# Designs tried in a protein design run: designed miniproteins, single chains. Part 13

Each design is a single chain, and the fold is of that chain. pLDDT is the mean over its residues in the fold that is shown.

## One batch from the design tools (miniprotein)

Design m422
Fold by ESMFold2-Fast:
Structure m422 (fold): chain A 85 residues (1-85)
Amino acid sequence: SERELGERALALVEAAAEVAADDPELAALARAAAEALRRLLAGEPLTPEELEAIAALERRMREEFSEEQRREVLELARRRVAEAR
């Protein structure tokens, strides 16, 4: 469902913020994307600025995260999803 996809996306973004804690700019972008996703899950419309924050985070994770950081994000996101249920 869209809600389950959104919940998984939020868990991934929150995990990315935690893994990127030593990179203040990336961590701030991840927090902004998480807030945007929480608003979307609450049924609120996304602004163009919020859409750009989500897109920018996705690009940076794809291009700049190491294989180990990507695995850490996935593992942390899976734990967050399991704990939320």
Scores: mean pLDDT 78

Design m423
Fold by ESMFold2-Fast:
Structure m423 (fold): chain A 70 residues (1-70)
Amino acid sequence: SMAEVRAQIVAKLKDLYEKTKSMNLEESQKLAVELEREISDLLAQAGITDYEVKIDVTERQIVVSGEKTP
């Protein structure tokens, strides 16, 4: 189950990267916010509710970070 969740998250991140190649910065940032929600939902399905994922999109890079919430 966790291996499947990780595979889905990785696939979604790769899809985000490919889509951002044809998008402007604002569109890419909006897509990243939607993806954060999708990842949160996938983690919740796996029983993980105390973890926050953030995707920061700039003109030069995409940074994905995750932290446990208190």
Scores: mean pLDDT 80

Design m424
Fold by ESMFold2-Fast:
Structure m424 (fold): chain A 63 residues (1-63)
Amino acid sequence: KKEEIEKKAKEIFEKLLNNEDFEEVREEIKNSPELLKLYLGLLLAEYAGLKEVKEALEKKLKE
């Protein structure tokens, strides 16, 4: 479900911000569906202030 994927992306994002085990987080991201990676990318782009990257990812999400 979309909501479950968004929740999981937010969970991974919070782990990254808290400097948790990057090896574990990398494996989790690697094994995630492309939609989850897209949501995670949106969260990271928004946090970093990368407006153009965020807009590009939002366009991919609407496909």
Scores: mean pLDDT 75

Design m425
Fold by ESMFold2-Fast:
Structure m425 (fold): chain A 61 residues (1-61)
Amino acid sequence: DKESLKNMVLTALRFILQHTDPEARERALGELKQSLADLEHKRITVTISDDGVISVEIEDI
């Protein structure tokens, strides 16, 4: 469901942001993009504030 998907995306993004190594972040972002590629009928909006607060919105398209 949308709530489970939102939580998965948030968890993945938190792990990505914890990496100080640029290569590790790029790899994690690539994996997230692959996971989201299967969601052809959904639009996912991610907002990251300067203080590291992450919000995720999922919309049907």
Scores: mean pLDDT 67

Design m426
Fold by ESMFold2-Fast:
Structure m426 (fold): chain A 100 residues (1-100)
Amino acid sequence: MRPPTIQQIVRAVQDVLDANADADTGTQVAIVVDTVEAQLAQLPATTPEQRRQAIVQGAVAITRNWMTAQGRDTTPLAQVYDTGQTQTAQQTLARMRATA
């Protein structure tokens, strides 16, 4: 069986967050962690870089929902994680924190 791609893991996280958009941030974090772990269980041979990328993209999705809940413009967040303005997942997270 072909393991899921990082994009499929991100999509699964987004689908779960969309289904739980009215949940509090703590509940959303727990659901994201569970979803990522379930997807990674299908990818036991993932590299540390691939795991870090999936976790960062999950964190970005949570931050996007938090910003939306606060009535903040999410355009800068989309630029940070979609445009490839960073060469690593850690740099993406650092830029996201600087924007928050």
Scores: mean pLDDT 59

Design m427
Fold by ESMFold2-Fast:
Structure m427 (fold): chain A 78 residues (1-78)
Amino acid sequence: MSPIELLGQLTATLVGIPSVSLQQAGDVLERLIAAIEAKDAQGVLQTVNDFLDSTDLSPEQRERLTQLGQQLAEEIAK
């Protein structure tokens, strides 16, 4: 899957969470886009982990975001 497709899936997941505001989703996406442009796989993982640590999420939501973040980091590391 391409980085843009993974970013799309992350966006859909974030905006699908009722407790996540559009501003919070936008802040995460801005950080992810910057990390993608810099080819910074660690920056992608750090952005996802910071969000998971600061946000009250179900185990299923946490797992999905972790999986998507890992896949995005792997794609930009290529």
Scores: mean pLDDT 82

Design m428
Fold by ESMFold2-Fast:
Structure m428 (fold): chain A 63 residues (1-63)
Amino acid sequence: MELEKLRREEERQRQLDLVRQQLIQGLLAQGVPEEEAQRRADLTVEAIRKGASHSEINQAARK
């Protein structure tokens, strides 16, 4: 049971890393500084981990 939980958590972390990279790339393409893009991506990933709604994710990406 624990091994399955660890594997699932690792897969979730991998998905979150992909989302984070996509957000950073999108923000950088818009001219947002790397530090700010990274900060916003981190906040979005944290919100996803806490089960945030699509609305909150969209707010972080747009702002």
Scores: mean pLDDT 71

Design m429
Fold by ESMFold2-Fast:
Structure m429 (fold): chain A 69 residues (1-69)
Amino acid sequence: SEEEIELDKLAEEALSQLPGEDRPAFVKALNLLREGKYEEALEMLRTLYQKYPDSEALKKLIEIAEKKL
């Protein structure tokens, strides 16, 4: 779907910007988003965004998750 394509694109952008130490947490957040566990995904994504506030990809992923609540 178009939403899945956008999610995958933003995921790839965020992964390219994140240091290796934070990639496992991000991958877990992505899996939670794909499973429809939006509240848990948001908690993890917001924590990452506090560390990397310049990541537009993280911000957009948060916006996608918030729209599902």
Scores: mean pLDDT 84

Design m430
Fold by ESMFold2-Fast:
Structure m430 (fold): chain A 79 residues (1-79)
Amino acid sequence: SVFEGGYKGGKGGAEGDFDSAYQHALEGTRAAVEAGFSPEEGGSLAALYGTIQGAMEGNVDGALLGSRAGDLAAEELLK
């Protein structure tokens, strides 16, 4: 789901694992598209949840990684 992908992406980002964050953001964005959202909307939702999760873990770098993973997932699904 979008929520699960965003949450796991944010957690991966907070742990410094960008590849894990990106894969979860990509799955969350795909789930959003399947639910009728655009890839940009799905990527934005994944980035938002990644940012919130990273921030809650007290890790600004994790929040930024989660946000970037969501943006890249949206770009990938637009190809």
Scores: mean pLDDT 63

Design m431
Fold by ESMFold2-Fast:
Structure m431 (fold): chain A 92 residues (1-92)
Amino acid sequence: DEIEKLEKEIEKEKASPVVDLEKIRRLRGRLIALKIEKSFIEIAEEVLGKEMVEKIKAKTLSEEEMKEAIKKMKEKGYSDAMITILISFLEG
């Protein structure tokens, strides 16, 4: 996957005779962003199911379905702030 490719590229750069620290910084930033994205998607799929997550990403969720999704996340112990961050992330 892209995460594995980035990890390999970072390790290759670290092993170089002349290390480009700025390149490593950029690659690490991208790697962290992708790991956060993967974690958010995995959490959302575990709580809401894949079909609900895909509807949120496509912005095809009805108002009633959105209320149900929020309720499910609250029942799993997610705070209002975390729910807002997660939904905003999935919507882009």
Scores: mean pLDDT 78

Design m432
Fold by ESMFold2-Fast:
Structure m432 (fold): chain A 58 residues (1-58)
Amino acid sequence: MALSEEDRERLARAIAEGTGLSEEQARGAVDALAGLGLVDADTPDERVVRLARQLSGL
């Protein structure tokens, strides 16, 4: 997937702040969601947090 390091860090930070997951778990969630085609560089923070909650069963 075509995520830059900056986009990965932004999305992972949003997930960590929105869900309470660790930075490693948040990065794993970004990579999983990007691999599924569910997130990209333009995905807003609220959507990535919601998708990460679904992925994590929260």
Scores: mean pLDDT 79

Design m433
Fold by ESMFold2-Fast:
Structure m433 (fold): chain A 84 residues (1-84)
Amino acid sequence: MDEEIAELAALPPVETVRRLLEMLGEALEQGEEALRRVQEIQLRLVEEFGLEYTDEIERETREEVERLKPLVEEWYEKQKEKAK
């Protein structure tokens, strides 16, 4: 975990966020434990390494976010049905 977070933190912020989005996409296929891991990495990058979600990062990662948005919504709906 620490090596993985340090490796991500060493990247330019845009690339760090792109890697997080890629990991989120993979985690959506793998399940809840993988999603928790990605959330923990994201939280530590913000708190320990000062990662800020700037307008530049939002613009540069727009295509990745738009691609993941329907997958996140699909995952959320599947979780609702699974809970019933």
Scores: mean pLDDT 76

Design m434
Fold by ESMFold2-Fast:
Structure m434 (fold): chain A 62 residues (1-62)
Amino acid sequence: SQEDEEVIQMARLLLTLPLSDEIKDAIQLALDKGNIDSLRLFLDYYMRGRYSLAIKIVKSNV
């Protein structure tokens, strides 16, 4: 869907920024596994400043 494409585009944009390796690895893992639902949840928690929980969601569901 277009919404899934927007989530993937946002994730790819974040990978170009000077973020921590742990954050980038979590995003890359979700993208590589094609788990868009986990990626969407990751972005929601990340945008709310819940970084540890965002990473945990990806690692637990991918």
Scores: mean pLDDT 80

Design m435
Fold by ESMFold2-Fast:
Structure m435 (fold): chain A 75 residues (1-75)
Amino acid sequence: MKRYRVTARKPDISDEEARRLVEQAVREAGGKLLDVRIEGDTVSAIVEAEESQIPALEAALRRAGFTDVRVTELP
């Protein structure tokens, strides 16, 4: 597995609900959530996943209402 930074804009929901939805999306994609930070409407998460799982993760986040979903591989 590789590490990825995921950034997205959260819908108008609480930070607690946003964290729960991110954790659920990561689990659905088959990855592991290492860290999640929320600042205003921006979510930043560190995820451990296979490269092939990233499209599923992006789709799961979009289904949960997150927008401007970006994934960047970390060294």
Scores: mean pLDDT 85

Design m436
Fold by ESMFold2-Fast:
Structure m436 (fold): chain A 90 residues (1-90)
Amino acid sequence: SFIEKLKERLVKLFEELAEEYKEKDPEVAKVFEETAERLREAIRKKASADEVVDIILETFERVKELASEEVFEEIKKRISEVVEEVSKEF
């Protein structure tokens, strides 16, 4: 399904983001690691689309508090790109 593919792609994205930010901003990297773990749990329990949206919105709130506007915009862009790529397959 679209939502299951989206969950899998978002896990990969947040794992990549955690690695990228590990040295540059460890606190932001930790947020991404926690988001990836929450998304893996969402896959295991077959969570709804609404729960995935809640996870992403909570991640945005935390990133906005810890990071610059430029980092926040980059994260939004990369999530949008994942959504667009998955949408093209359906």
Scores: mean pLDDT 85

Design m437
Fold by ESMFold2-Fast:
Structure m437 (fold): chain A 84 residues (1-84)
Amino acid sequence: STVERLAELLIRLARDPNDPEALKELNEIILQIITENGYETTLKLLEEALRLAIEREPELAEELRAVYEEIKKKLDETYKISSK
């Protein structure tokens, strides 16, 4: 599922924030979701992916939250520009 793939990518980025393949795939999936389903649905799926990732790798919880917050910040900045 999309949520499971997002969770896998979040775990990869928690272990290596500069993983270029994980960053590329994450951006492609996010762009697809936001284009088809919109911003709010994208945030919900990312939140579900974060919960799943923490459940699978609880020792990475702090790093996973940091990755999620960085993604959310970039999406919020894009949304705020679009809503003005």
Scores: mean pLDDT 81

Design m438
Fold by ESMFold2-Fast:
Structure m438 (fold): chain A 95 residues (1-95)
Amino acid sequence: MLKEIEELLKKAIELIFEGAPQEEIEEVLERITKLVEENREKHPEEIIEILAKALRYLLEKMKEKGADEEHIKELEDTLKNGEPAARKRLEEAKK
């Protein structure tokens, strides 16, 4: 399952930059969301790592392709704040 999430995330990013129909991108993202939800309880740290890695890859691609500065900033903020917040939440859950 974890490898499938990583592969689907990479596929979604590639589809976005290839200009694939939004419906196809949304379908892949929906599947990713379901798999993440199913695995967050069992493999929370691995999920955080996979998502952070995918966001970094997306950010790199966005910068290369000259995406809107606003979208780049939103993704940068998500990456900088999201991973530490998620890890802190996991530490607080360990009682």
Scores: mean pLDDT 73

Design m439
Fold by ESMFold2-Fast:
Order: structure tokens, then C-alpha cells, then sequence
Structure m439 (fold): chain A 81 residues (1-81)
């Protein structure tokens, strides 16, 4: 227990990272809300988004990338419940 995570700061980080990754605004807000309610879920969502950003496909178009990121965020939210 070396660091304390403010749920509001964690929710803001989730919102920013999900938005940067190309998730829909609906998924961004749902992920941020869940992170504020459950900080552990918020950390798991951050990790899932980070992994998704690293798995870039050479021929992936903008819509395909947005769908993949949105699905990853939604799945992370569902798994964290």
C-alpha cells in the first residue's frame, strides 16, 4: 500500500486514455464511471486499453480501430462487474 489512488483521478485517467485510444464517448463515460465506483476495475480497464493500443494492425482503418478499441473497453467494463 505504497500509493493511494484517488477514484476521481483514476476515472479521469481512464476517460483520457480511452478517448485517446479511439473509444466511443459512451464507452469512455461508462469506463470512467466504473473506475470511480471500483478503482480495481479502473486499473484493469487502463491495462486493457494500453494493451489494445499496442496491438496495432498495419492495414487497420480508422473505423476498424475505433470498433476494436470500443469493444475492448466494453468487454473490460463487463468483465470488471
Amino acid sequence: PAAFIDPRELAEAVRELAREAGASEEAVEEAARLAEEDPLAGVMILIAIGVTKRVERDEEDEEERRRRVDETVRKAIENAK
Scores: mean pLDDT 70

Design m440
Fold by ESMFold2-Fast:
Structure m440 (fold): chain A 92 residues (1-92)
Amino acid sequence: MKTETITVTLPAHPDVELNARQVAGIVLYAAHKAKAKGKNYKIELEVRVEDGQVTVTVTLTEAGEQGKKDIDYVIENREEVRERARAQLEAL
């Protein structure tokens, strides 16, 4: 089993919607990168906001058929990924 982590730190915007769009873009990038490798990965997202910065950690864990569904879902449902990112940011 192989695990890969992508961490990106961005300046926090006062508008949570703009932060959510940035987070969703990073998740989409991770999903496309995983798909290009021809492997199935489960995608997990962690978001933190501290010191005027948003830190996004995307964890890709090698998985079977379920991982393929997660990648395809993220790529096909950009707006839903953004809404989930917003919900996670608002829960902080």
Scores: mean pLDDT 76

Design m441
Fold by ESMFold2-Fast:
Structure m441 (fold): chain A 68 residues (1-68)
Amino acid sequence: SEAELLFTQGKSFESRGERAKKEGNNEEAIKLYDESYELYKRSYELDGSEEAKKNAEKSKKKKEEIKK
């Protein structure tokens, strides 16, 4: 489904964001976590998946942590 595709893309961007953060590339990490959040949010809007909602919140929190 479209929701499953968006969820998978969200996971991919989250993983890339983690790598960017580990390497100290905070600007890139923020961008990648933001993309992950938007993809998970759209997945949640389509099928109401609690996992998508949880992952969206996680990506949002990771982005805010770096922006501090």
Scores: mean pLDDT 86

Design m442
Fold by ESMFold2-Fast:
Structure m442 (fold): chain A 62 residues (1-62)
Amino acid sequence: GAPPEVILSAKTVEEAVSLLQQAMQAKPNAQFAVYLTSTGRLSKSLSSVEEAEQVLKQLEQD
């Protein structure tokens, strides 16, 4: 996918999903990534909230 235009920092997966949902509603055609501060990990580029929930849960476990 395209490189992320916006990187969102979040402490938890729940916070990340909430922020991403709001951001995607504002910019539906943009590519987003999430940085989880609890694990220090950056996600891949995300295009949907459903993809984000799955990816971020995996990122939290590793």
Scores: mean pLDDT 76

Design m443
Fold by ESMFold2-Fast:
Structure m443 (fold): chain A 78 residues (1-78)
Amino acid sequence: EPSPEEKLEELNQELLEIGEEAKKNNDLETIKVLQEQLGVWNREAQEVIDRNGTLTDEEAAKILEKTLKELKEELKKI
């Protein structure tokens, strides 16, 4: 059973793989969607830090999981 830290690492690896495949294929549309979704993740994470003074690995994993799901949905529209 993955820990929150392990889950966060898995999600980061999946995101990296999507980015690497897009770069390999010179898929500028996918790269743009990735950049937009990373911006959303960074903003939501910063809002949690600003409100609570900290961001746990569990909270970070939840935000990233939501962002990755939204990313996959946007990629289906391309």
Scores: mean pLDDT 80

Design m444
Fold by ESMFold2-Fast:
Structure m444 (fold): chain A 80 residues (1-80)
Amino acid sequence: SWKQERRDRLIRAAEQLISVAEKQLEYAKKNKDFELAKRIIKTLNVAIDLLKEFEPSDPRVQELIDKLNELIEKAKEIIK
């Protein structure tokens, strides 16, 4: 169904975003790129809001939200 296809696309997009964000955070930490860390926090918060709005009861969605929150906390550690 349309709703199921959209959910699956959002899940895949979130998984890809997590992978990209992990690499960008490694770079930001090594290079003290505070502006990149701030941009990552903003991007990940938008992703969490989208996931919460669409399918909050799906365990896969909850795992992704938890992982995105972990990355936000890592980014906050870079900023001081």
Scores: mean pLDDT 83

Design m445
Fold by ESMFold2-Fast:
Structure m445 (fold): chain A 99 residues (1-99)
Amino acid sequence: AEAKVVDPETGEVLLTIRGHKAPVLAVALSPDGKLIAVGSADGTLRLYDAETGELLKEVPLPSAVTAVVWGEDGKVYAATADGRRYVFDEEGNLLREER
């Protein structure tokens, strides 16, 4: 599958994600514009460099990643289809799990 991250105001393509085995369900740009967090139906959270499109980190989670948001604190907040929530730092390290 292929997914495109676009600027919602201009429609410009910021990133094209190719070679995904499962659908992309959620995408979020970091507050500083440097990172893109992608949640997939395969249960993977992926962090990409927003300028180069390089995959920086792949985090396996127990279920489909249905929502991803960036906090103003630079942390990634992810929700999975099993009703769990996870908080990661900008490097993809797990900080806490919420039920």
Scores: mean pLDDT 74

Design m446
Fold by ESMFold2-Fast:
Structure m446 (fold): chain A 69 residues (1-69)
Amino acid sequence: TAEEAAKKGAEEGGPGASGGFAAGGMAARVIDTLENAKKLGAEMGKERGASESAAEKGGLAGAIDGYQG
């Protein structure tokens, strides 16, 4: 699925994508909606040097992981 691909991409994409993943997971603990957690994770990933696309993919994957874990 797209979500599984995004999660795997975040883990295998290197530091930029993994940064977005971690940020999305952290955001899920603070934000009670997946959409807001995804958005915050992407913004935090970009601030930490991830490319826009890597931050967006990582943020989504991290938010999904955070809500499921």
Scores: mean pLDDT 57

Design m447
Fold by ESMFold2-Fast:
Structure m447 (fold): chain A 58 residues (1-58)
Amino acid sequence: GEIKEFAKNKIREQMKEHGYADLDAIVDEMVEKFGISREEATQVAIEAAKELGAQVVG
């Protein structure tokens, strides 16, 4: 879906820049952009990170 693709794109961007994704920062952007709850944004971001095999902090 659109929200999950946004999360994946942000994770890819941060992985390229830092070698890890800051999920808290990505979740904040998802909440602001889509008006979803932090809980929903966190679940989507975690699933996106798993699918990409990304190293995460947050």
Scores: mean pLDDT 85

Design m448
Fold by ESMFold2-Fast:
Structure m448 (fold): chain A 64 residues (1-64)
Amino acid sequence: SMLAKIEARFREEMRKLGMTDEQIDAEIEEIRKVSKTEYQYQFLAFARIQDLRFEQRERERRLE
């Protein structure tokens, strides 16, 4: 299933950003609540990954 592959990728990326499995499950549930299609789910999941990566880079920049 394409949805299962998207979810697996999202979990992997979130773990790399230091999120716990409980936090990842909460994020997935929120995306599922607002998504009506697999494409919308994929878009929202990727947008969240990009947002968190941007926040991580900003924190690292401010600690230099």
Scores: mean pLDDT 78

Design m449
Fold by ESMFold2-Fast:
Structure m449 (fold): chain A 71 residues (1-71)
Amino acid sequence: SKEEYLKIARTLVEQGKRLLEENPDIDPELKQRLEELIKKAEELINDPNFTKKEVNDVVQEFHDVVQEISA
């Protein structure tokens, strides 16, 4: 349901902000990518017409950034 996808987007915003707070020495390029993903997720939360594809795309990009931070 859209409600489940909205919860996923909210969780991503919370996790993304926490990652930024816990990793102050993060690579500037990764920091920018993470900040852009948080912004995209917040925009989706505020869009009554958001699509499941848009949420899935943001989640996939978030996983890629998290994996790169962890390497």
Scores: mean pLDDT 85

Design m450
Fold by ESMFold2-Fast:
Structure m450 (fold): chain A 62 residues (1-62)
Amino acid sequence: MTATVTGVSGSTATVKFSDGAVGTATSLGPRLSAVSGPGGGGLIRADASELKVGQVVPFTEA
């Protein structure tokens, strides 16, 4: 599954999954962020603080 960045705020990013669900990515370090929200939980292999609006990232479900 993929997540598209829809907003950024400091160390967090709002993401929208390919199915239309929404989540929040929180930075765990320079190469990893935790994603949580009503639309799912899992990990992305990117620092949420470095993400840009419109960026598409691969998402691994927990």
Scores: mean pLDDT 75

Design m451
Fold by ESMFold2-Fast:
Structure m451 (fold): chain A 112 residues (1-112)
Amino acid sequence: MILTPEQIKKLQEAGKNVDLSKYDEVLDELTERLGLDPKVRKVIEKSVRTFYENLAAPEGFVKLMTFLEVAREALRQSNISREEAEKLLREAFDKLGVPEEYYDFLLSLVFG
């Protein structure tokens, strides 16, 4: 995912609101619902962590980026409708504590 500086800033702001205590359960629910191979999820988690570890990025930002990359790959492999996918993602963002003002932006990163 290639991000503009403005998109990075908006992701950092959204990431500050991520409830890290809910992160693992929400990601587990998403990947189980979409049928993503746990091995594929672990590869994405390692890749995102390794990339952002060198940049000293905030944990909430790293977790949000990991979530979006996992969602993107899971949806690419799934047979669910875009409407059902958007509903599932909005429910996940709500559980993570992301403010509703960021939902359309985050959805554009997953589907764009």
Scores: mean pLDDT 82

Design m452
Fold by ESMFold2-Fast:
Formats: sequence, structure tokens, C-alpha cells
Structure m452 (fold): chain A 61 residues (1-61)
Amino acid sequence: SREEGIEYFFKQLDSDNSGVITREEMEKFAGMKLSDEVWKKLDPDNSGVVTYEELKEVLNS
């Protein structure tokens, strides 16, 4: 399912099982620098990291 893909993607980036992904890790995976607008969608509370729940919400909305 779509959610299985999101979870699989997240787990590949979160190799240490911290439960979060940093902006730098997302940019390395994407192969490009993320815009502030895109990052704000992934990290709306300005925590500096993305949780699985935040990623799921952004990609499913």
C-alpha cells in the first residue's frame, strides 16, 4: 500500500531507529537541496526533524 511505501522509505533513512529524519538526511536521499517551503510541510513545528507521522500526513494529504 501507499503507507507501506512511506514506512519502508522512512525506515531506510532512519537506520538508527531514532524515530526521526533530519533535513540533511532528506536532502541526501533526494539528491538535492530542499526548499524552505517543502521543508515547512515536512516539519511544520520547526523541530528540525521529520517524524514518521509528519511524513505520512504530508504524503497522504
Scores: mean pLDDT 70

Design m453
Fold by ESMFold2-Fast:
Structure m453 (fold): chain A 74 residues (1-74)
Amino acid sequence: SREDLLARALRAAYAFGRWVYDEALAAGLPPEEAFRLAAEGVRTLVASLPELSEEEQQAIVAAAVERLRADLAA
C-alpha cells in the first residue's frame, strides 16, 4: 500500500541518516557537522526514491531529520 511505502521510506531515510552521522563522528567530525552531513544524506536518499511525489519527499525528509535531532539530543 501507499502507507506501507511511505513508512518503509521513512525507516530507510532515518537508518541512512543515523549511519552517516555515526560514520562522520568516527571520522573525527564534530557533532554539528556530522548532523549536517546526515541531514544532507537523508535529502539525497529520499530525492532518489522514484515513487514519491515532491510533497511526500519533503514530508519524509522533515520527519527523518526531526527524529534524528530528537534522538541525538538525548
Scores: mean pLDDT 87

Design m454
Fold by ESMFold2-Fast:
Structure m454 (fold): chain A 74 residues (1-74)
Amino acid sequence: SMELEKKLAEAEKELEELIEELRKNGATVQLIQRVREVTAEAVKILKELGKEEEAKKVGERAHNAIQEAIARNR
């Protein structure tokens, strides 16, 4: 579906912007929650499109970004 592909592109763009903010400004509860929400949306759309490998990749990328931000010592 072209509508699903458009929603996916929008979710992927928002996820990239959120990951950049996570790296730049560090982990907050609100930012982590938004990353998780957008990731869940992208994963759901990818699975509906039959792109399970891409869904796994997006989930892993978001998970790693959150883990790095939380674990980052100063």
Scores: mean pLDDT 85

Design m455
Fold by ESMFold2-Fast:
Structure m455 (fold): chain A 118 residues (1-118)
Amino acid sequence: SLAERLRALADGVRELGDEAVKLIEQGPENVEKARRIAEGLRALADSLETLADEVPNPEAQRLIREAAGKVREASDLIERAVEAAKTNPEEARQLAEKFRKVMDEAVELLRQAIETLE
């Protein structure tokens, strides 16, 4: 079902978000891992946008598209946070906090979309 496909994508977003948070705490030596996580988040955002086009419920479609935008924003923030950690730990911390907030917002939007489809 569409709801089951959306749950799988939401689980993927949550799991990559958790990996990204651990990576930020480990510091600048993990730039390659951050790029792979960012690529994974962008792929999930693309999949969410594709799924949204298949969703006939306008509210669920809106929530999924908004969540996809947040996941893309988070992918940029994680790459910037890990790069900043090399020279500016305070900027890295602020970017990491923004990443966590944006990811929490994306997960909540996906939860609401799933409820709308059920």
Scores: mean pLDDT 85

Design m456
Fold by ESMFold2-Fast:
Structure m456 (fold): chain A 66 residues (1-66)
Amino acid sequence: MPKLPKSKAAALMVGAALQILALDLEGSRDRERLAELVKLMEEAAKQAGIEVPQSALEIARSFGVE
């Protein structure tokens, strides 16, 4: 992931978390897409210096994504 301003990194993390929630709400079980979103969310949260939402992590665990 390229280095981003903290505000843009925070926005990417929120966007990835919202997409994870949308996949769960749609009943989608696309584990590959979910794994990509989890990775993006974690990398963006690290750059922003913020914690990832626990609800998004719980959804990822329910899909069996690490």
Scores: mean pLDDT 74

Design m457
Fold by ESMFold2-Fast:
Parts: C-alpha cells; sequence; structure tokens
Structure m457 (fold): chain A 85 residues (1-85)
C-alpha cells in the first residue's frame, strides 16, 4: 500500500530530476533538480499519509497518487516539448 507508493516514487525520482534539470535549462533558471524531485516526492507522500489518516483506503490512495504522478510527468514532458522547440 503506502510502502509500494514510496517505492514507486523512489523509482520515479531520477526521471523527475532529469525533467526538472531540463526545465531549468530551458527557462534559463538555476534549480537544484535533485531537491525539486525530493520535494515533489515528499509532497505526494505527505498527501497520501494525510488521506489515509482521514480514513481513506491506503491501496486506493496509493493507486490515485501513482496516477497523479504519471499525469504530472506527462504534463511536464508536454511543456518541455514546447519550451525546447
Amino acid sequence: ALEELREYLEEKKPELTELAERYAKALGLEVDAEKAAEDARESYLRKAEAEVAAGADPKEVAERIKKEVDEQIARLKEELAELEA
């Protein structure tokens, strides 16, 4: 459940770091890409933990958050395609 979500987010962290670094370069910004990826990971985990604490099913929360992460990655890739063009 939430442990599986933590594993999933760790797996996605390198991809988020790469996207953040490409985004920063496209915009001419200095960004700590690794920190940005870690902050995103912690934000998703905190959100999942809060929903579970409020009585939500941990498995349903994990599946929804995984979907949200995949959608965020897809959105970042679309934005990057426009910025790098």
Scores: mean pLDDT 80

Design m458
Fold by ESMFold2-Fast:
Formats: C-alpha cells, sequence, structure tokens
Structure m458 (fold): chain A 61 residues (1-61)
C-alpha cells in the first residue's frame, strides 16, 4: 500500500540519518584513526544490511 511504502521509506531515511550522525561524531572524536575506521566500517555494514532489507520490502509493497 502507499501508506506502508511511505512508512518504510521513513524508516530507511531515519536509519540513514542516524548512521550519518554517528559517523560524523566518530570523525569528530579523539579516537585513533584505525579505531575510527573500524567503527565507521561496522556502522556502514549495518546500514547496508538494514537498508537493503527495507528497500526489498518497499519493492514488495
Amino acid sequence: SPEEVERLRRERDAIRATVASAVAALEASDLPPEEQAEQIALLRRGEREVTARLEAEIRAA
């Protein structure tokens, strides 16, 4: 339904915004560069997995 698609799009956008904020906070932190890169890589992997699932649900709705 259009309402379900819009809900899923909002969830996807909220996740992207949350990850972008977390990455920015890590980049602004005093963590060593290698630790920053590791944490950012973990966040980006999680973002890809969750958004791929949501995008599949959007296409199926």
Scores: mean pLDDT 88

